# Designed miniproteins, single chains, continued (3), part 42

Each design is a single chain, and the fold is of that chain. pLDDT is the mean over its residues in the fold that is shown.

## One batch from the design tools (miniprotein)

Design m9446
Fold by ESMFold2-Fast:
Structure m9446 (fold): chain A 61 residues (1-61)
Amino acid sequence: AVEEALKIFEELYKQGKGTVKNVTKRLVEKGYDPETAKKAAEEAQKIFDERHRQEDLARIA
């Protein structure tokens, strides 16, 4: 669930639509329970934000 949410988050971010709400909606469309989808989307956002923070630091260097 979290890995799938992270993949969806990356795809939506390229479109400027990388939000928990949009990721949750896509997970529900794929057959996940709404509660499971929301938790997975929230966790994926945390992981995605952490990865992008590290990328920003690398670009400054």
Scores: mean pLDDT 73

Design m9447
Fold by ESMFold2-Fast:
Structure m9447 (fold): chain A 82 residues (1-82)
Amino acid sequence: GEEVIKELEEQIKEVQDLLERAKAAPPSERDALLAQLQAAIAQLKATVQSLIDQNLLSPELLEKAQKAIADAEAQAAALKAA
C-alpha cells in the first residue's frame, strides 16, 4: 500500500514539473514537453484507477489526484492553443 501511494505522489510531482517546464520552454521545445506531459497524465490516470480498484485511495488523496489531473489537462490545452 505505502509504495503505491509514494508512486502516486511521485507521478503528481512529475506532471507538475513537466507542466512548469512546458510553460517556461521556448516554442521549439514546447511540443516535445507537452507530449511528455500527456504521457505523464495518462500514467497518473492509470495509477489513480488502479488505486480505486484496490480501494487504497482516501477521499482526500483522490481529490488531490483528480485536481492535479484536471489542472494539468486544462493548462496543457491552453499552452497548445497559444
Scores: mean pLDDT 83

Design m9448
Fold by ESMFold2-Fast:
Order: sequence, then C-alpha cells, then structure tokens
Structure m9448 (fold): chain A 68 residues (1-68)
Amino acid sequence: SDEEIEKIVKETEEEVKKYVEENPDASPDEIQRLALEKAYELARKRKITDLSKLLEKVGEKIKELLEE
C-alpha cells in the first residue's frame, strides 16, 4: 500500500541522515547504496510487491537530501 511505502521511505531517510551525520565524507554512491539496501530489507519484511514504486520514491528522497 502507499502508506507502507511512505513509512519505508521515511525510515530509510532517517537511517541515511544518521549515516551522513556519522560519515560526512561518504560518497553519494555509498549513500545511495545504503539507502537501497535498507529499502530492500524493509520491503521484504513488510511484503511490499511494488518494489519499482518504492525504489523510485526512495531515490527521489535521497536525491533531495544530497542536492540540498
């Protein structure tokens, strides 16, 4: 559901923010990889079937964080 996807996106965003704070020299590629790994983990746990939609939303959110 969209609600579950939004929850995963938010949880992934929080994990990425913590990682960036602790690792200020982390590359954009490293940050994107971490975000994707976390999103996949949460998707499996919550039985999300629309992985494409989830990954698109996660990618957009992380791009915003990195470009600001």
Scores: mean pLDDT 79

Design m9449
Fold by ESMFold2-Fast:
Structure m9449 (fold): chain A 82 residues (1-82)
Amino acid sequence: GAAATEAAEAGLKAAKEGDAGAALKGVGKALEELSPEEKEEASNIAKKAAEKAMKEGKSFDDAVLDASKAAAEAALKLAKSK
């Protein structure tokens, strides 16, 4: 729905701007509006992004931003399919 789309877009923008706290809040709100299956898919995408960032030697904050960006993009795609 519109609320999930807006939350995902806000989270994605915050992640691009380096605001980990705002990115996590936006992603969290978007995920709450998704089905359990869609939430699991977005969470798996976020986990893979975080693991990749950590393997590349990025800081924990950068890994959180990469994970939040990936989760927000996945949530936005899933929300728009409704």
Scores: mean pLDDT 78

Design m9450
Fold by ESMFold2-Fast:
Formats: sequence, structure tokens, C-alpha cells
Structure m9450 (fold): chain A 72 residues (1-72)
Amino acid sequence: PPPLSDEELDALRDYLLTELGLSEEEVEKFIQLVRDDQDAVLEVSEDVGPDDDGNVVLRRVILQYLEEQEKK
């Protein structure tokens, strides 16, 4: 798939803040990782189904991913 545009990244940032309840710092770290490596979004999206409960799973996966990247 093509790389995400700045507008799509902005929409993702809004979604992460409002729907997943991530902090602004966590969101910015994830967006930066997505800009450096598009696979970050692909890995997270592959682990989450189209279910309403998927937001809880998505939030947990993103937080784990950010924690792993911060420790490196």
C-alpha cells in the first residue's frame, strides 16, 4: 500500500487520542514510528479485527509496541 499522507496521519492521530484514549506523547511517538516505518501500522492493523472490542486490543498492542521501541 502507498505511504500514509500527512492528512491520513493527522486523522490517525485524532483517532488514537479520541477513540483509543492514548496521551498526546504516546500518539506522537507512534506517528513518528509510522513515518519511519510504515510496517508499524500494518503490524498493528493485522492484529486487530473489525470488531468494536478491537479498540481495546489495538490500544494494548500500540502501547506494547511503543514501550518496546522506547527501551531500544
Scores: mean pLDDT 66

Design m9451
Fold by ESMFold2-Fast:
Structure m9451 (fold): chain A 70 residues (1-70)
Amino acid sequence: KTMEIQSQLGGLIDAILNGDQEKKDEYKKKLQELGMSDEEIEKQVKEQLKVAETTAELGKQAARELAEQE
């Protein structure tokens, strides 16, 4: 069950990042069927997106440091 929820959350995050509204709605419904409330889904989405943005920003900073060194 937990692994299935994580899989569907990953798909939802990917759909949001790609702007795929149809896939977004599909994954959201799947998560609701697995017993997650709409509020819990929104909370998890916000947390995962924040982590993804932080990871991307750290990667950009590392690339800038490498460019500075040439």
Scores: mean pLDDT 73

Design m9452
Fold by ESMFold2-Fast:
Order: sequence, then structure tokens, then C-alpha cells
Structure m9452 (fold): chain A 56 residues (1-56)
Amino acid sequence: GAAAAGTARLVEGVSGADGSALAGLSPAEAEEWLMREYGMSRENARRAVEAGGGLA
């Protein structure tokens, strides 16, 4: 996905190989992981986790 676009594009990017890494994390851990790996704000990371609630 495009880094400057909305959360949906970030979630599409994560749903690939990185989605498997997120599947084992709690929502809070997934937020921190997205912030550190993708440089997301906490708000964007939370929205990505909420939008990708089916990843786990």
C-alpha cells in the first residue's frame, strides 16, 4: 500500500506476509509493532488493527 494514503492501504500491505506476524500479537502489541515497523502513528496503527481484526 501507499504510505501517504489512508489506513485501508496500510492494512492491505500488512495483510501479506506481515499479517502472519501480527496474527500472534495482542491488539496493543500489534499497534506497537506497526508503529515501529511502518512508522505509523498510534492512531493509524490502532485503525489498522481494528480494520484487520480478522488477521488473527
Scores: mean pLDDT 62

Design m9453
Fold by ESMFold2-Fast:
Structure m9453 (fold): chain A 80 residues (1-80)
Amino acid sequence: SAVDKVNEAAAEMAQAAADNLPGKVLLEAAKKVLEAAKESGSEEGIKAAQNFVDALKAVLEENPEATAAEAGREAALNLK
């Protein structure tokens, strides 16, 4: 289900941060969340996932060497 895909991608995001993986790994997991949201047809879910992907892209454009934990924190702080 779309919910299962979101939960799996969210777990991948958490694991990337815990294992101090590159920020690009977090971005790929966030893109999976966006794809699952699009499959569900939830406009609010799609918007939230898109905003987070866009925030992560902006962080990684300024600091391409950021870890998943660093990029995720900055992206979250940039969300309203």
Scores: mean pLDDT 80

Design m9454
Fold by ESMFold2-Fast:
Structure m9454 (fold): chain A 118 residues (1-118)
Amino acid sequence: MAEKKKKEEEKKELEEAKELVETLVLSTLARMYTYLTDPSALSPEERAEMEALIEELRRMEEEFRRRGVPLEEGEEAVLRFLVERVVGAEKVEEAVRQVREALKLLKEEAEKLREEER
């Protein structure tokens, strides 16, 4: 069916979205998760970096909680913080926009996979 060629183009778009999110967000989150679950898998230097990053994120969370910042606004600030560390302050606005669009595409794919895995 002609559907096979369409699926290959959609797959490429999803792969680009995955790569962007992994590079800008998930790579850092995966390292943080490793620190929390199996810190022995990280070097002492990597552990110190993850500890500092987690402490900074907790500080941001406490500030948002103290100021009564809505959860959605706090989540966006955390996303910007993580992305800024990778791309720098000058590119963060555009990179965050790209990550938000990529996350929408990945969410749609996850919902389709859930439906197929009945």
Scores: mean pLDDT 74

Design m9455
Fold by ESMFold2-Fast:
Structure m9455 (fold): chain A 87 residues (1-87)
Amino acid sequence: EITSVPREEVREGLAEILESVENEEARRLLEEMAETEDTEELKRLHILAAAEHYGAPEEVIEKIREAKSVEEAEKILNEWVEKKRKE
């Protein structure tokens, strides 16, 4: 869904998440997103902020940063979340 929304809708979603985020690194990423003008980078930062908020390990964060597309980054996050849910 994030990959199909315009930048302004993503920013509105970020404001909502920012109010509930206690993780300092996730908050920093959300603030960085507010300043970026690159739509693809904004979407990637949103996925990174979600991963940090959920406490993803460094290897997962690195894979998301290295993903060739926003869709691939979202898939990496979702696969990790599903694995964590099974534990």
Scores: mean pLDDT 67

Design m9456
Fold by ESMFold2-Fast:
Structure m9456 (fold): chain A 68 residues (1-68)
Amino acid sequence: SAAELERKKQEMEEQARATARRLVEEDPDAGFRASEYILDDETRKAFLDGARQAKEALEARRAAEAAA
């Protein structure tokens, strides 16, 4: 159905952002550099946004653990 096609497209976009988050969580430098290999400017910006959010989330979690 048409609804299934739309959901598949959303899942693929979310997977790309999830990949950026996982790369940054393992190695922020490597994750950030991976964005330079993305040819499409729009996709690259989305990847960088995901990478920045992952870095901020990681720092926030570490601060919370240190405070606990």
Scores: mean pLDDT 74

Design m9457
Fold by ESMFold2-Fast:
Structure m9457 (fold): chain A 61 residues (1-61)
Amino acid sequence: SHHAEGARNAARAAAESDDPATNRAAAYEAQKLLETTDDPEAREGAREALRHAEEKGGLTA
């Protein structure tokens, strides 16, 4: 899960930004992680990043 962990951390870091473009990029990465990984830790991190991006208005749906 080294690869999934790295991608999740990158998505999370971007989602913590207030920049809508950065948050949207993080949301896309997190969504792809959720579709491709079965690692529970990576999935939780991706969901948190996606939620952050949505709450900050970087992602429409």
Scores: mean pLDDT 69

Design m9458
Fold by ESMFold2-Fast:
Structure m9458 (fold): chain A 67 residues (1-67)
Amino acid sequence: GVELEELAQKLVDALKAGNTEEARKFAYELVDKLEALSPALGKLTPEEREKLADSIVKVVENTLKAK
């Protein structure tokens, strides 16, 4: 149950370190876990997975910049 929290923490740590590519990898892993745990999302297309991962990175990065 803590796997999403651990991936979210790794994403935050990567962004704080300036490693945007590593942060994107963790965001993709988060999307994969959400897809597996949430049948309501259905099967995501590659484009939808990319957009969701990019949105997660941007929202987290902007939130960190505001602090």
Scores: mean pLDDT 78

Design m9459
Fold by ESMFold2-Fast:
Structure m9459 (fold): chain A 70 residues (1-70)
Amino acid sequence: SASDAAAATMNIRADIYTQMLSHMPSQYQQDSFDQYYDNFTQEANRILDQQTANQIISQFRRRGQQIMDS
């Protein structure tokens, strides 16, 4: 369905951002994540319903934090 495709698109985007974050030096991670998070949140809220957007955004924030805490 269209909603399943939208959620899949956001999960792919999350994977790309987290992969980029994990391959950069730690001193650049926070500023880069802040920008990725803003872009991700804007896109998720545009294409997903509120409940799904909130869940996916929360998961992305957690993944990003786990990488930066590594």
Scores: mean pLDDT 87

Design m9460
Fold by ESMFold2-Fast:
Structure m9460 (fold): chain A 75 residues (1-75)
Amino acid sequence: MDRIKEEVIDKVTAESDVPREEIERMIREAEERLGRERVALILRAMLEGRTPLFDEELRFVGARPSVEEVLAAQE
C-alpha cells in the first residue's frame, strides 16, 4: 500500500515543481474524503499511466478528464 503511495509521490515530485510535502497533503486529504482503499486504486491507475477520476459516490471508474484536460493531454 504505502509503496504505491511513495512511488506516486516520487514520480510527481520528479516531474513537477510541487514539493513532496504538498503532494503528501493532497493524497492525505483524498484519503480522508474517499477512503484509503479507493485512493490506492486511483494511485495504482496513475502509476500505470492512466488519469484517475474521483466519483461523488466514492466509486473508482478510471479516467474521465474535462474537455480542457483532454485537449491539453493530447497536445
Scores: mean pLDDT 61

Design m9461
Fold by ESMFold2-Fast:
Structure m9461 (fold): chain A 64 residues (1-64)
Amino acid sequence: MIEELAPLLSDPSVEVRLEAVKQLGEIGKDPANREAVRAALAPALSDPSQEVRSAAIKALGETT
């Protein structure tokens, strides 16, 4: 669920944050979850890791 993945976007591990972004992207492919996934991914767009920011942009593309 989105509530379970959102805290992982604040994890100190880049690997954990990347996995959370990818999982949110998959959930966002369902139109019913689109708005909630977009809101949850917003912090990842400002992540210090370029890899996490790129993954978040790609995941947001899945919700359009």
Scores: mean pLDDT 78

Design m9462
Fold by ESMFold2-Fast:
Structure m9462 (fold): chain A 63 residues (1-63)
Amino acid sequence: GLLEQILRLLEEGDLDGAVAALTRLVAGGASSEDIIAALEALQRAGVPGERIREALVRGEAAL
């Protein structure tokens, strides 16, 4: 699923791809557990909170 894709992209160092996949995860109406897991993984990978917030806002707007 999209969560697994985000985790894989982060392991590969593709931070931009992972952020784009987070937007799609939120837009797809994923569970709170999946969204939280994605947020924690992005934060651990060093993605700035500002970029994470922007991705969440875009995903919510596309719901």
Scores: mean pLDDT 86

Design m9463
Fold by ESMFold2-Fast:
Structure m9463 (fold): chain A 114 residues (1-114)
Amino acid sequence: MNISKIDDEKALNDIANIDKYKNLSDEELLKLVQSDDNSVAAAIILLTSSKNEKYKRIAAEKLIEIYAGTDNIEIKNTIKKALVNADLTKGQKEYLAVAAFIIGDMKLKEALEK
C-alpha cells in the first residue's frame, strides 16, 4: 500500500479536538479511521477504548500510516505515545514493529519490541 503525505494542519486540528471523538461509538470511529487519512484522534480513541482486537489493529495500522506520511514531530510523538501505551497483544506489537521497520523508523520499532 502506498502511504500518502498527511495534511499536518488537519491532523493537528484533529488531535486538538480529540475530546469530541470520545462520545462516538466504535463503529463511528472505525468509519472515520477508514475514510479520513488525517483521522489521528479517531484512531487513538479506537485504539485505547475499543475492546475489539480487530478494531484496535485497524486503528494501530492507520496510526503507523499517518506516522510514515508526516514529518511533523508533534504528530509523530502523539502517535508513538499512543501505540507504546496501548494494551496490545504480543502478536499485534510484533506486527507493528515489522511495519515500523518497513517504514524505516528504528526508534518506533525498538519502542514496540519492549
Scores: mean pLDDT 75

Design m9464
Fold by ESMFold2-Fast:
Structure m9464 (fold): chain A 58 residues (1-58)
Amino acid sequence: MDPILLKPKEEARKILKEAIEEANKEWKASDTSSLTPSQLFAKWVDLFDEKEKELAEK
């Protein structure tokens, strides 16, 4: 079960915004020079999911 689905709509929006910002920050610091476009997309999605889960469980 996704922890974010248990949050009020306004709190869920705040979590999503913070998760995007944290994912983008970590993405910018990551070495992506050897990755294909498909791998780049998959890596960003994994980072977003991880940050969303961490923030939703807080």
Scores: mean pLDDT 71

Design m9465
Fold by ESMFold2-Fast:
Structure m9465 (fold): chain A 67 residues (1-67)
Amino acid sequence: MIDEAALADALVLIMVAVGDIDLKNGNYESAIEAYEKALKFAEENPLVSQETIDYIKKKLEEAKKKL
């Protein structure tokens, strides 16, 4: 139950990490796509914390500012 919520957050953060790699390499469009996929999954999953959702939104905004 708590472990399931933690697992959901962890899976979403792994998706964000993929976006972070693209962002670091200057692949801003791919980073945006990765963050958008992570955000969609997070918003569809009630076990994902609001803090994690807010974190993804900040990452997406950061990536979009690079374009």
Scores: mean pLDDT 80

Design m9466
Fold by ESMFold2-Fast:
Structure m9466 (fold): chain A 90 residues (1-90)
Amino acid sequence: EVEKRLAETRQKVEELAKEHGFSPELVERMRRVLERISQLPEKVARVLIDHIERGIELLKKLSPEAAEKVARVFIDSLERLIEQIEKERA
């Protein structure tokens, strides 16, 4: 179920943020992205969750400073993609 996967992904994001000491602003942006994904159709949400999970595995292998910089680029890209999806569904 997408809801279960989303909850699991949220937990992974919170753990990653705590371990790497991500800025509060970045953590808030990550939470908002996951919330927006929860409002998308299940098929679309599943694809985005898969992408985020791959991103988390990459970030776990980086130093804290590199992880934050890469995470910001990743979140910027996700925010733009989600905005485009939302516009096309309106």
Scores: mean pLDDT 84

Design m9467
Fold by ESMFold2-Fast:
Structure m9467 (fold): chain A 113 residues (1-113)
Amino acid sequence: SIVEEIRKLVEEIQKIVEEIISLLSPEQAKKVRELLERFLAKVEAAIAAIEAGDKVAAERALSELESAAEDLLSTLREGASKLDPENREKVEKLIKELEEKVEELLALIREAI
């Protein structure tokens, strides 16, 4: 199902974010974890709306998810900018992979609405 495909992408996104968190300071890691929890909550809201067949709720959940994704990605980029050059390059590559998976996730949710 499309929900199973969404859940698989979310698992891959979580793995990439945890890899980035391992390279961040404890303070930055805490902030990123809070934003990841918010992002995951918005994914669950989108899934619930899709399963209910509520297009209006699904469109709202998608908009809130897009905002949560932008907050997460901007905070990760800010965290990367504070790292040494070697770790910064590693995190920037992970952020690029994360951006591609987030775009794929948002596209799947749009198709489900």
Scores: mean pLDDT 90

Design m9468
Fold by ESMFold2-Fast:
Structure m9468 (fold): chain A 63 residues (1-63)
Amino acid sequence: MERVRELADRGIEAGLKGDYETASRLFGEAADAGEEAGLPQDVVDEMRAASRRLAELAAEAAA
């Protein structure tokens, strides 16, 4: 639980700074850790959706 919160918080901070690549990775790691910790599937799915959207933003910024 504490690790999931730490990863999500760091992901939010990276996203606010425009570092979408790092934000995407951190939300992906938070989703994986949350799934292992037995978090509700809707919470895990939300983190995975955020990771995917941030990856799309990173790809657009790199193009």
Scores: mean pLDDT 82

Design m9469
Fold by ESMFold2-Fast:
Structure m9469 (fold): chain A 87 residues (1-87)
Amino acid sequence: MLSPEQRRRARVELLALAQLAARALEEGTPKDVVIEATTQLLLDLARRLNMSAAELEELVAELLPGLPPEVAEIMREAVRRTVAQLR
């Protein structure tokens, strides 16, 4: 279970990843490439902070309403792929 400090840190890093995904799309990066890159970064984050699949899904779900639809779709797909690889 994440501490309140780890949860705050995870939220900040997840928001930064969403911002990077948005920028990559604006720069013309193909959506599938952005999804793959985001998946790898989410896997690294989850393992580094010892996040469970459920904790990752919960924290990303909190961010989705505030994101542009295209970025929200990327984050949903990246989380789905990350959760499938998380032990």
Scores: mean pLDDT 86

Design m9470
Fold by ESMFold2-Fast:
Structure m9470 (fold): chain A 92 residues (1-92)
Amino acid sequence: MKIAEDFARGLEAADPRLEATAVPEGEELATPPGRLSVPSAMMAIHIGVLKGTNLPEKAYEVGVELGKMLLENPSFLVVEDEPATNVLVSRR
């Protein structure tokens, strides 16, 4: 889960209005009120690029980049079956 945690911290570092939570393997999180959603295909593309590189070293950096992009699109939710990419993101 360290990769997902680094990614979540990167997202929050992009803007204090973003709230990101890494979902531990086998755990379930309640959906917070005011949750926003974004097309999963967009997030999958960025995660796919990471899987072609040193994901553990780049997770935070990509989180920051994606967080900045999401400032112009306020609807986002990242959900992946892989534990390392399970991140719930919402606007505060």
Scores: mean pLDDT 51

Design m9471
Fold by ESMFold2-Fast:
Structure m9471 (fold): chain A 76 residues (1-76)
Amino acid sequence: SIEEKLEKLREALEKGDTETAVEIVKELMKLNDEEVARKVEKILLEVYLNAKNEKQVKTVEAAGKVLKEGFPFASL
């Protein structure tokens, strides 16, 4: 489900698992759904604001780049 993918995205971002986070965002962006894109943006912003190390920041930046390619109105 979309909810399960969004939860897995949050886990990957918090762990600094860049490859998994990027993969999930790519899959979600293929849906061409603006509401899903906004939910991804919210998760990325929340993890970014609560980042405790550079690995988390870099993971959010990599995932955010994929989001912006599919949803150019994203604020990051």
Scores: mean pLDDT 84

Design m9472
Fold by ESMFold2-Fast:
Structure m9472 (fold): chain A 63 residues (1-63)
Amino acid sequence: SRTEALAEVAREAVKLIDEGKPADEVIAFVQRKLDELVAAGVITPEEAEEFLARLKRFIDALS
């Protein structure tokens, strides 16, 4: 489902952050996954953009 797909992307992003990956690598990884989900029709481009914006705010808050 849409919710399961986005939850999986979120879990993978958190794992990369916990492993100490640079913000740019985490963002690039999530962007690729979101693009794949949009191409597959699982989420809309607007939902992908909102998810990425929330992730960027979360990463900025950790700095």
Scores: mean pLDDT 84

Design m9473
Fold by ESMFold2-Fast:
Structure m9473 (fold): chain A 81 residues (1-81)
Amino acid sequence: SFEERVEDRALGMLLDTVDRLARRGVKVEIPQLDLSGLSIEERLEKVAEYMIELARKHGDEETAAEVERRREEVLREIAAA
């Protein structure tokens, strides 16, 4: 479904962010995110905000900018659907 595709893209962005930080030698702990009761847009926003904060916390502004770009792209797709 469209919702499943958005969730897959959000998960992909999270995993990509973790992978990029791990390649730089940063130990990343994956937090338990409570996404229950949220709309698809709210889930994407929450996951993206977490990834941006994580990247910036470790000084990776390039990864943060990439997550912001992907979030904007997916939100535009949701708005167009």
Scores: mean pLDDT 72

Design m9474
Fold by ESMFold2-Fast:
Structure m9474 (fold): chain A 86 residues (1-86)
Amino acid sequence: AAAELAILQDIAAQIQAAQELIAEEKALPNPSEKIIEAAQKYIELAQKYLQALNDNSASNEEIKELREEMRRAEKELKKLKEEREK
């Protein structure tokens, strides 16, 4: 469905943005390890979530847990980015 495709495209875009953020952070004289770690954690969880959606053996409960963990990682990354902009 179009809505499902939009969600998958959004996650893919967020993974790319997180990868770019890591590269930008590493280019700084004093890179923030917290931001790098949070971005890496988001990428790993987002990739696991996408993999679980394609795995016919994954349960609905496992997919739900991965989605919730991915959302928590996304919120933490956003919080760290906001703190850095102040």
Scores: mean pLDDT 80

Design m9475
Fold by ESMFold2-Fast:
Structure m9475 (fold): chain A 68 residues (1-68)
Amino acid sequence: SSEIEKLLKEYLEAPEEKQSDLKLKISLQIAEEIMRVRRENPDNKELVEKLSAELFKKFMEAIEQKKK
């Protein structure tokens, strides 16, 4: 999702005081995207699981990069 990618970029560039709010916003956008794809693809559990894993992996990698 372009919105999630935009938020991840904003998070990586963000000062410390904005990081917690951006983490929450990213988490909510990931949840919304997963729920949307699940509604549009109710019989395709593999697609939902793959998307969930990919989005959370990108988010966790961004958090780890920001700690360095």
Scores: mean pLDDT 83

Design m9476
Fold by ESMFold2-Fast:
Structure m9476 (fold): chain A 86 residues (1-86)
Amino acid sequence: DRARRLIRQGSRAFRNGDYDTAIRLFSRAYRLAVRDGVPPDVISRALALLGRAYLRRGDRDGARRAAERLRRFGGVLTSDRILKDI
């Protein structure tokens, strides 16, 4: 629940071009989802959005790390899309 709310807040920041806020919110959503045992799809969504936010900021290393984590949660196709943009 809280993780999903942070994803929505981060998505709004991302749409506004505030990638630093988006990165912070998606990172918190990811950590909270893992801690609270939220379904893997929510964890994968937070990581995918985090990777895209890093790419928008020009942080290729951050994007790569997010994509590598995403593979662990079964998001291989989404990870490959993020890595292609690096």
Scores: mean pLDDT 79

Design m9477
Fold by ESMFold2-Fast:
Parts: sequence; structure tokens; C-alpha cells
Structure m9477 (fold): chain A 66 residues (1-66)
Amino acid sequence: SAEQQALVEEAKAAIRAGDSTRGIELLAELYRMGATKEQFNEILEVAKEAGDSLTAAAAQEFIRLL
């Protein structure tokens, strides 16, 4: 949905800004909203590129649960 994609873009922005806490909060919100594996993979790739191991691990766990 447009709302889910807006949160995906906000999560990517938070991760690029170094805000892992906000990134993980947005991952949890996306999971609650029923976001797709493709959307979590988008965030995972950004977390990997940013070197944010904590958010990358969280994204991988949500992908595993879906």
C-alpha cells in the first residue's frame, strides 16, 4: 500500500541517517501492517550498505518470520 511504501522510505532514510532505533521501530510497524518480504528486503539492502548490522539482523528476522 502507499502507507506501507511511505514507511519503507522513512525506514531507509532513518538507516542512512544512522538512526538504528528509528529504523527498527519502523520495521516492527511494517511487520504489524503486513508489509511484504520484498519491502523488508529493500530495507535489508540499505542496512547492509550503511553498515547497520543491528537493523540488518532485525530485517532478516522479520523476513524469516514471513
Scores: mean pLDDT 88

Design m9478
Fold by ESMFold2-Fast:
Structure m9478 (fold): chain A 70 residues (1-70)
Amino acid sequence: MEEFWKRVEELDKELLARAPDVTAADADAAQAEVYELQTAILEELLKLEPSPELQAALARLKAAAEAAKA
């Protein structure tokens, strides 16, 4: 479980390290990919540990991703 979140954090750090060379469009595209990855990870976690907290986190993440596309 924590290994998946560690991978997400590493991707965020790598993106941030390249921030000076990233355009707004690149940042928006990367953010959308991060949301997709986080959604996939949470869905896998729900299969392993079906908990109300993870279900709520997934719903919150999907809502945030849709709001970001508005």
Scores: mean pLDDT 69

Design m9479
Fold by ESMFold2-Fast:
Structure m9479 (fold): chain A 56 residues (1-56)
Amino acid sequence: SREDVVKTLMEKFNLSKESAERIVDFAEKQGYSNAQIKNITEEELQKLLREMALEE
């Protein structure tokens, strides 16, 4: 579920709920599955954050 994915990112990367939700929403728009998002690496997270910044 989306809530489980958000919680996993919060615990794994010490993120706020708001930050984790934004990352999950963005990753889903980029075609990531829930399983892929739950298993995301630090490097992949940094790449997503850079891509999100470019959309602002």
Scores: mean pLDDT 81

Design m9480
Fold by ESMFold2-Fast:
Structure m9480 (fold): chain A 60 residues (1-60)
Amino acid sequence: MSLAEVGEQEEKLMEEYVEALKKARASTDPDVIEEYQAKAKKLSEEAAKLARERRALLEA
């Protein structure tokens, strides 16, 4: 995967993360809040994986 492609994926994950947090904050349904918080956690884990892949590419 190219460095530019990794950067685009990081940007998309950040947008989705912010959107998930906004939806969790705006919701009054506990189940919906929990769902979006779980989504934000998963996106955070995916971002950590991309950060490791980016570091590997920069060392190549």
Scores: mean pLDDT 79

Design m9481
Fold by ESMFold2-Fast:
Structure m9481 (fold): chain A 79 residues (1-79)
Amino acid sequence: SSADLARLEAFTAGADPRAVAMLREILARDPGLALLFLDALASQDPATRAAALERLGAAKDVEEAMRIAREIVSEILQR
């Protein structure tokens, strides 16, 4: 939705454009995963958020980015 896209853009302001592009692709394919990822990161410290975005930006394709996002969400939710 437009609200979800606006939230993603606000959250990624100043981030690596590659990480932003990957998050937009995840939002388009699996909005539930994208929103879970943003919610999980919102509760973390700034260094953890930055590291997670760097991991996404390093993904070679959206399939890898979705795998990385699921791993990060799982890591945070199992704490």
Scores: mean pLDDT 80

Design m9482
Fold by ESMFold2-Fast:
Structure m9482 (fold): chain A 61 residues (1-61)
Amino acid sequence: SGIEEYIAQLEKEAGHKLNPESRLSVRLVYELLPENKKLNKEGKIEEATKLSREAMKKALK
């Protein structure tokens, strides 16, 4: 799947590498959040990245 490219895009937008917990949370959100997959299919990577960062922040609290 496109998870590796997706994580790379998140790291680029954030300006730093994701820690292992964040990477796990992103992978879970990427697989389980249908809206995120829809945005990625439409090429709206930046919007998908924002949605996943919000979900990741919430999951890591």
Scores: mean pLDDT 67

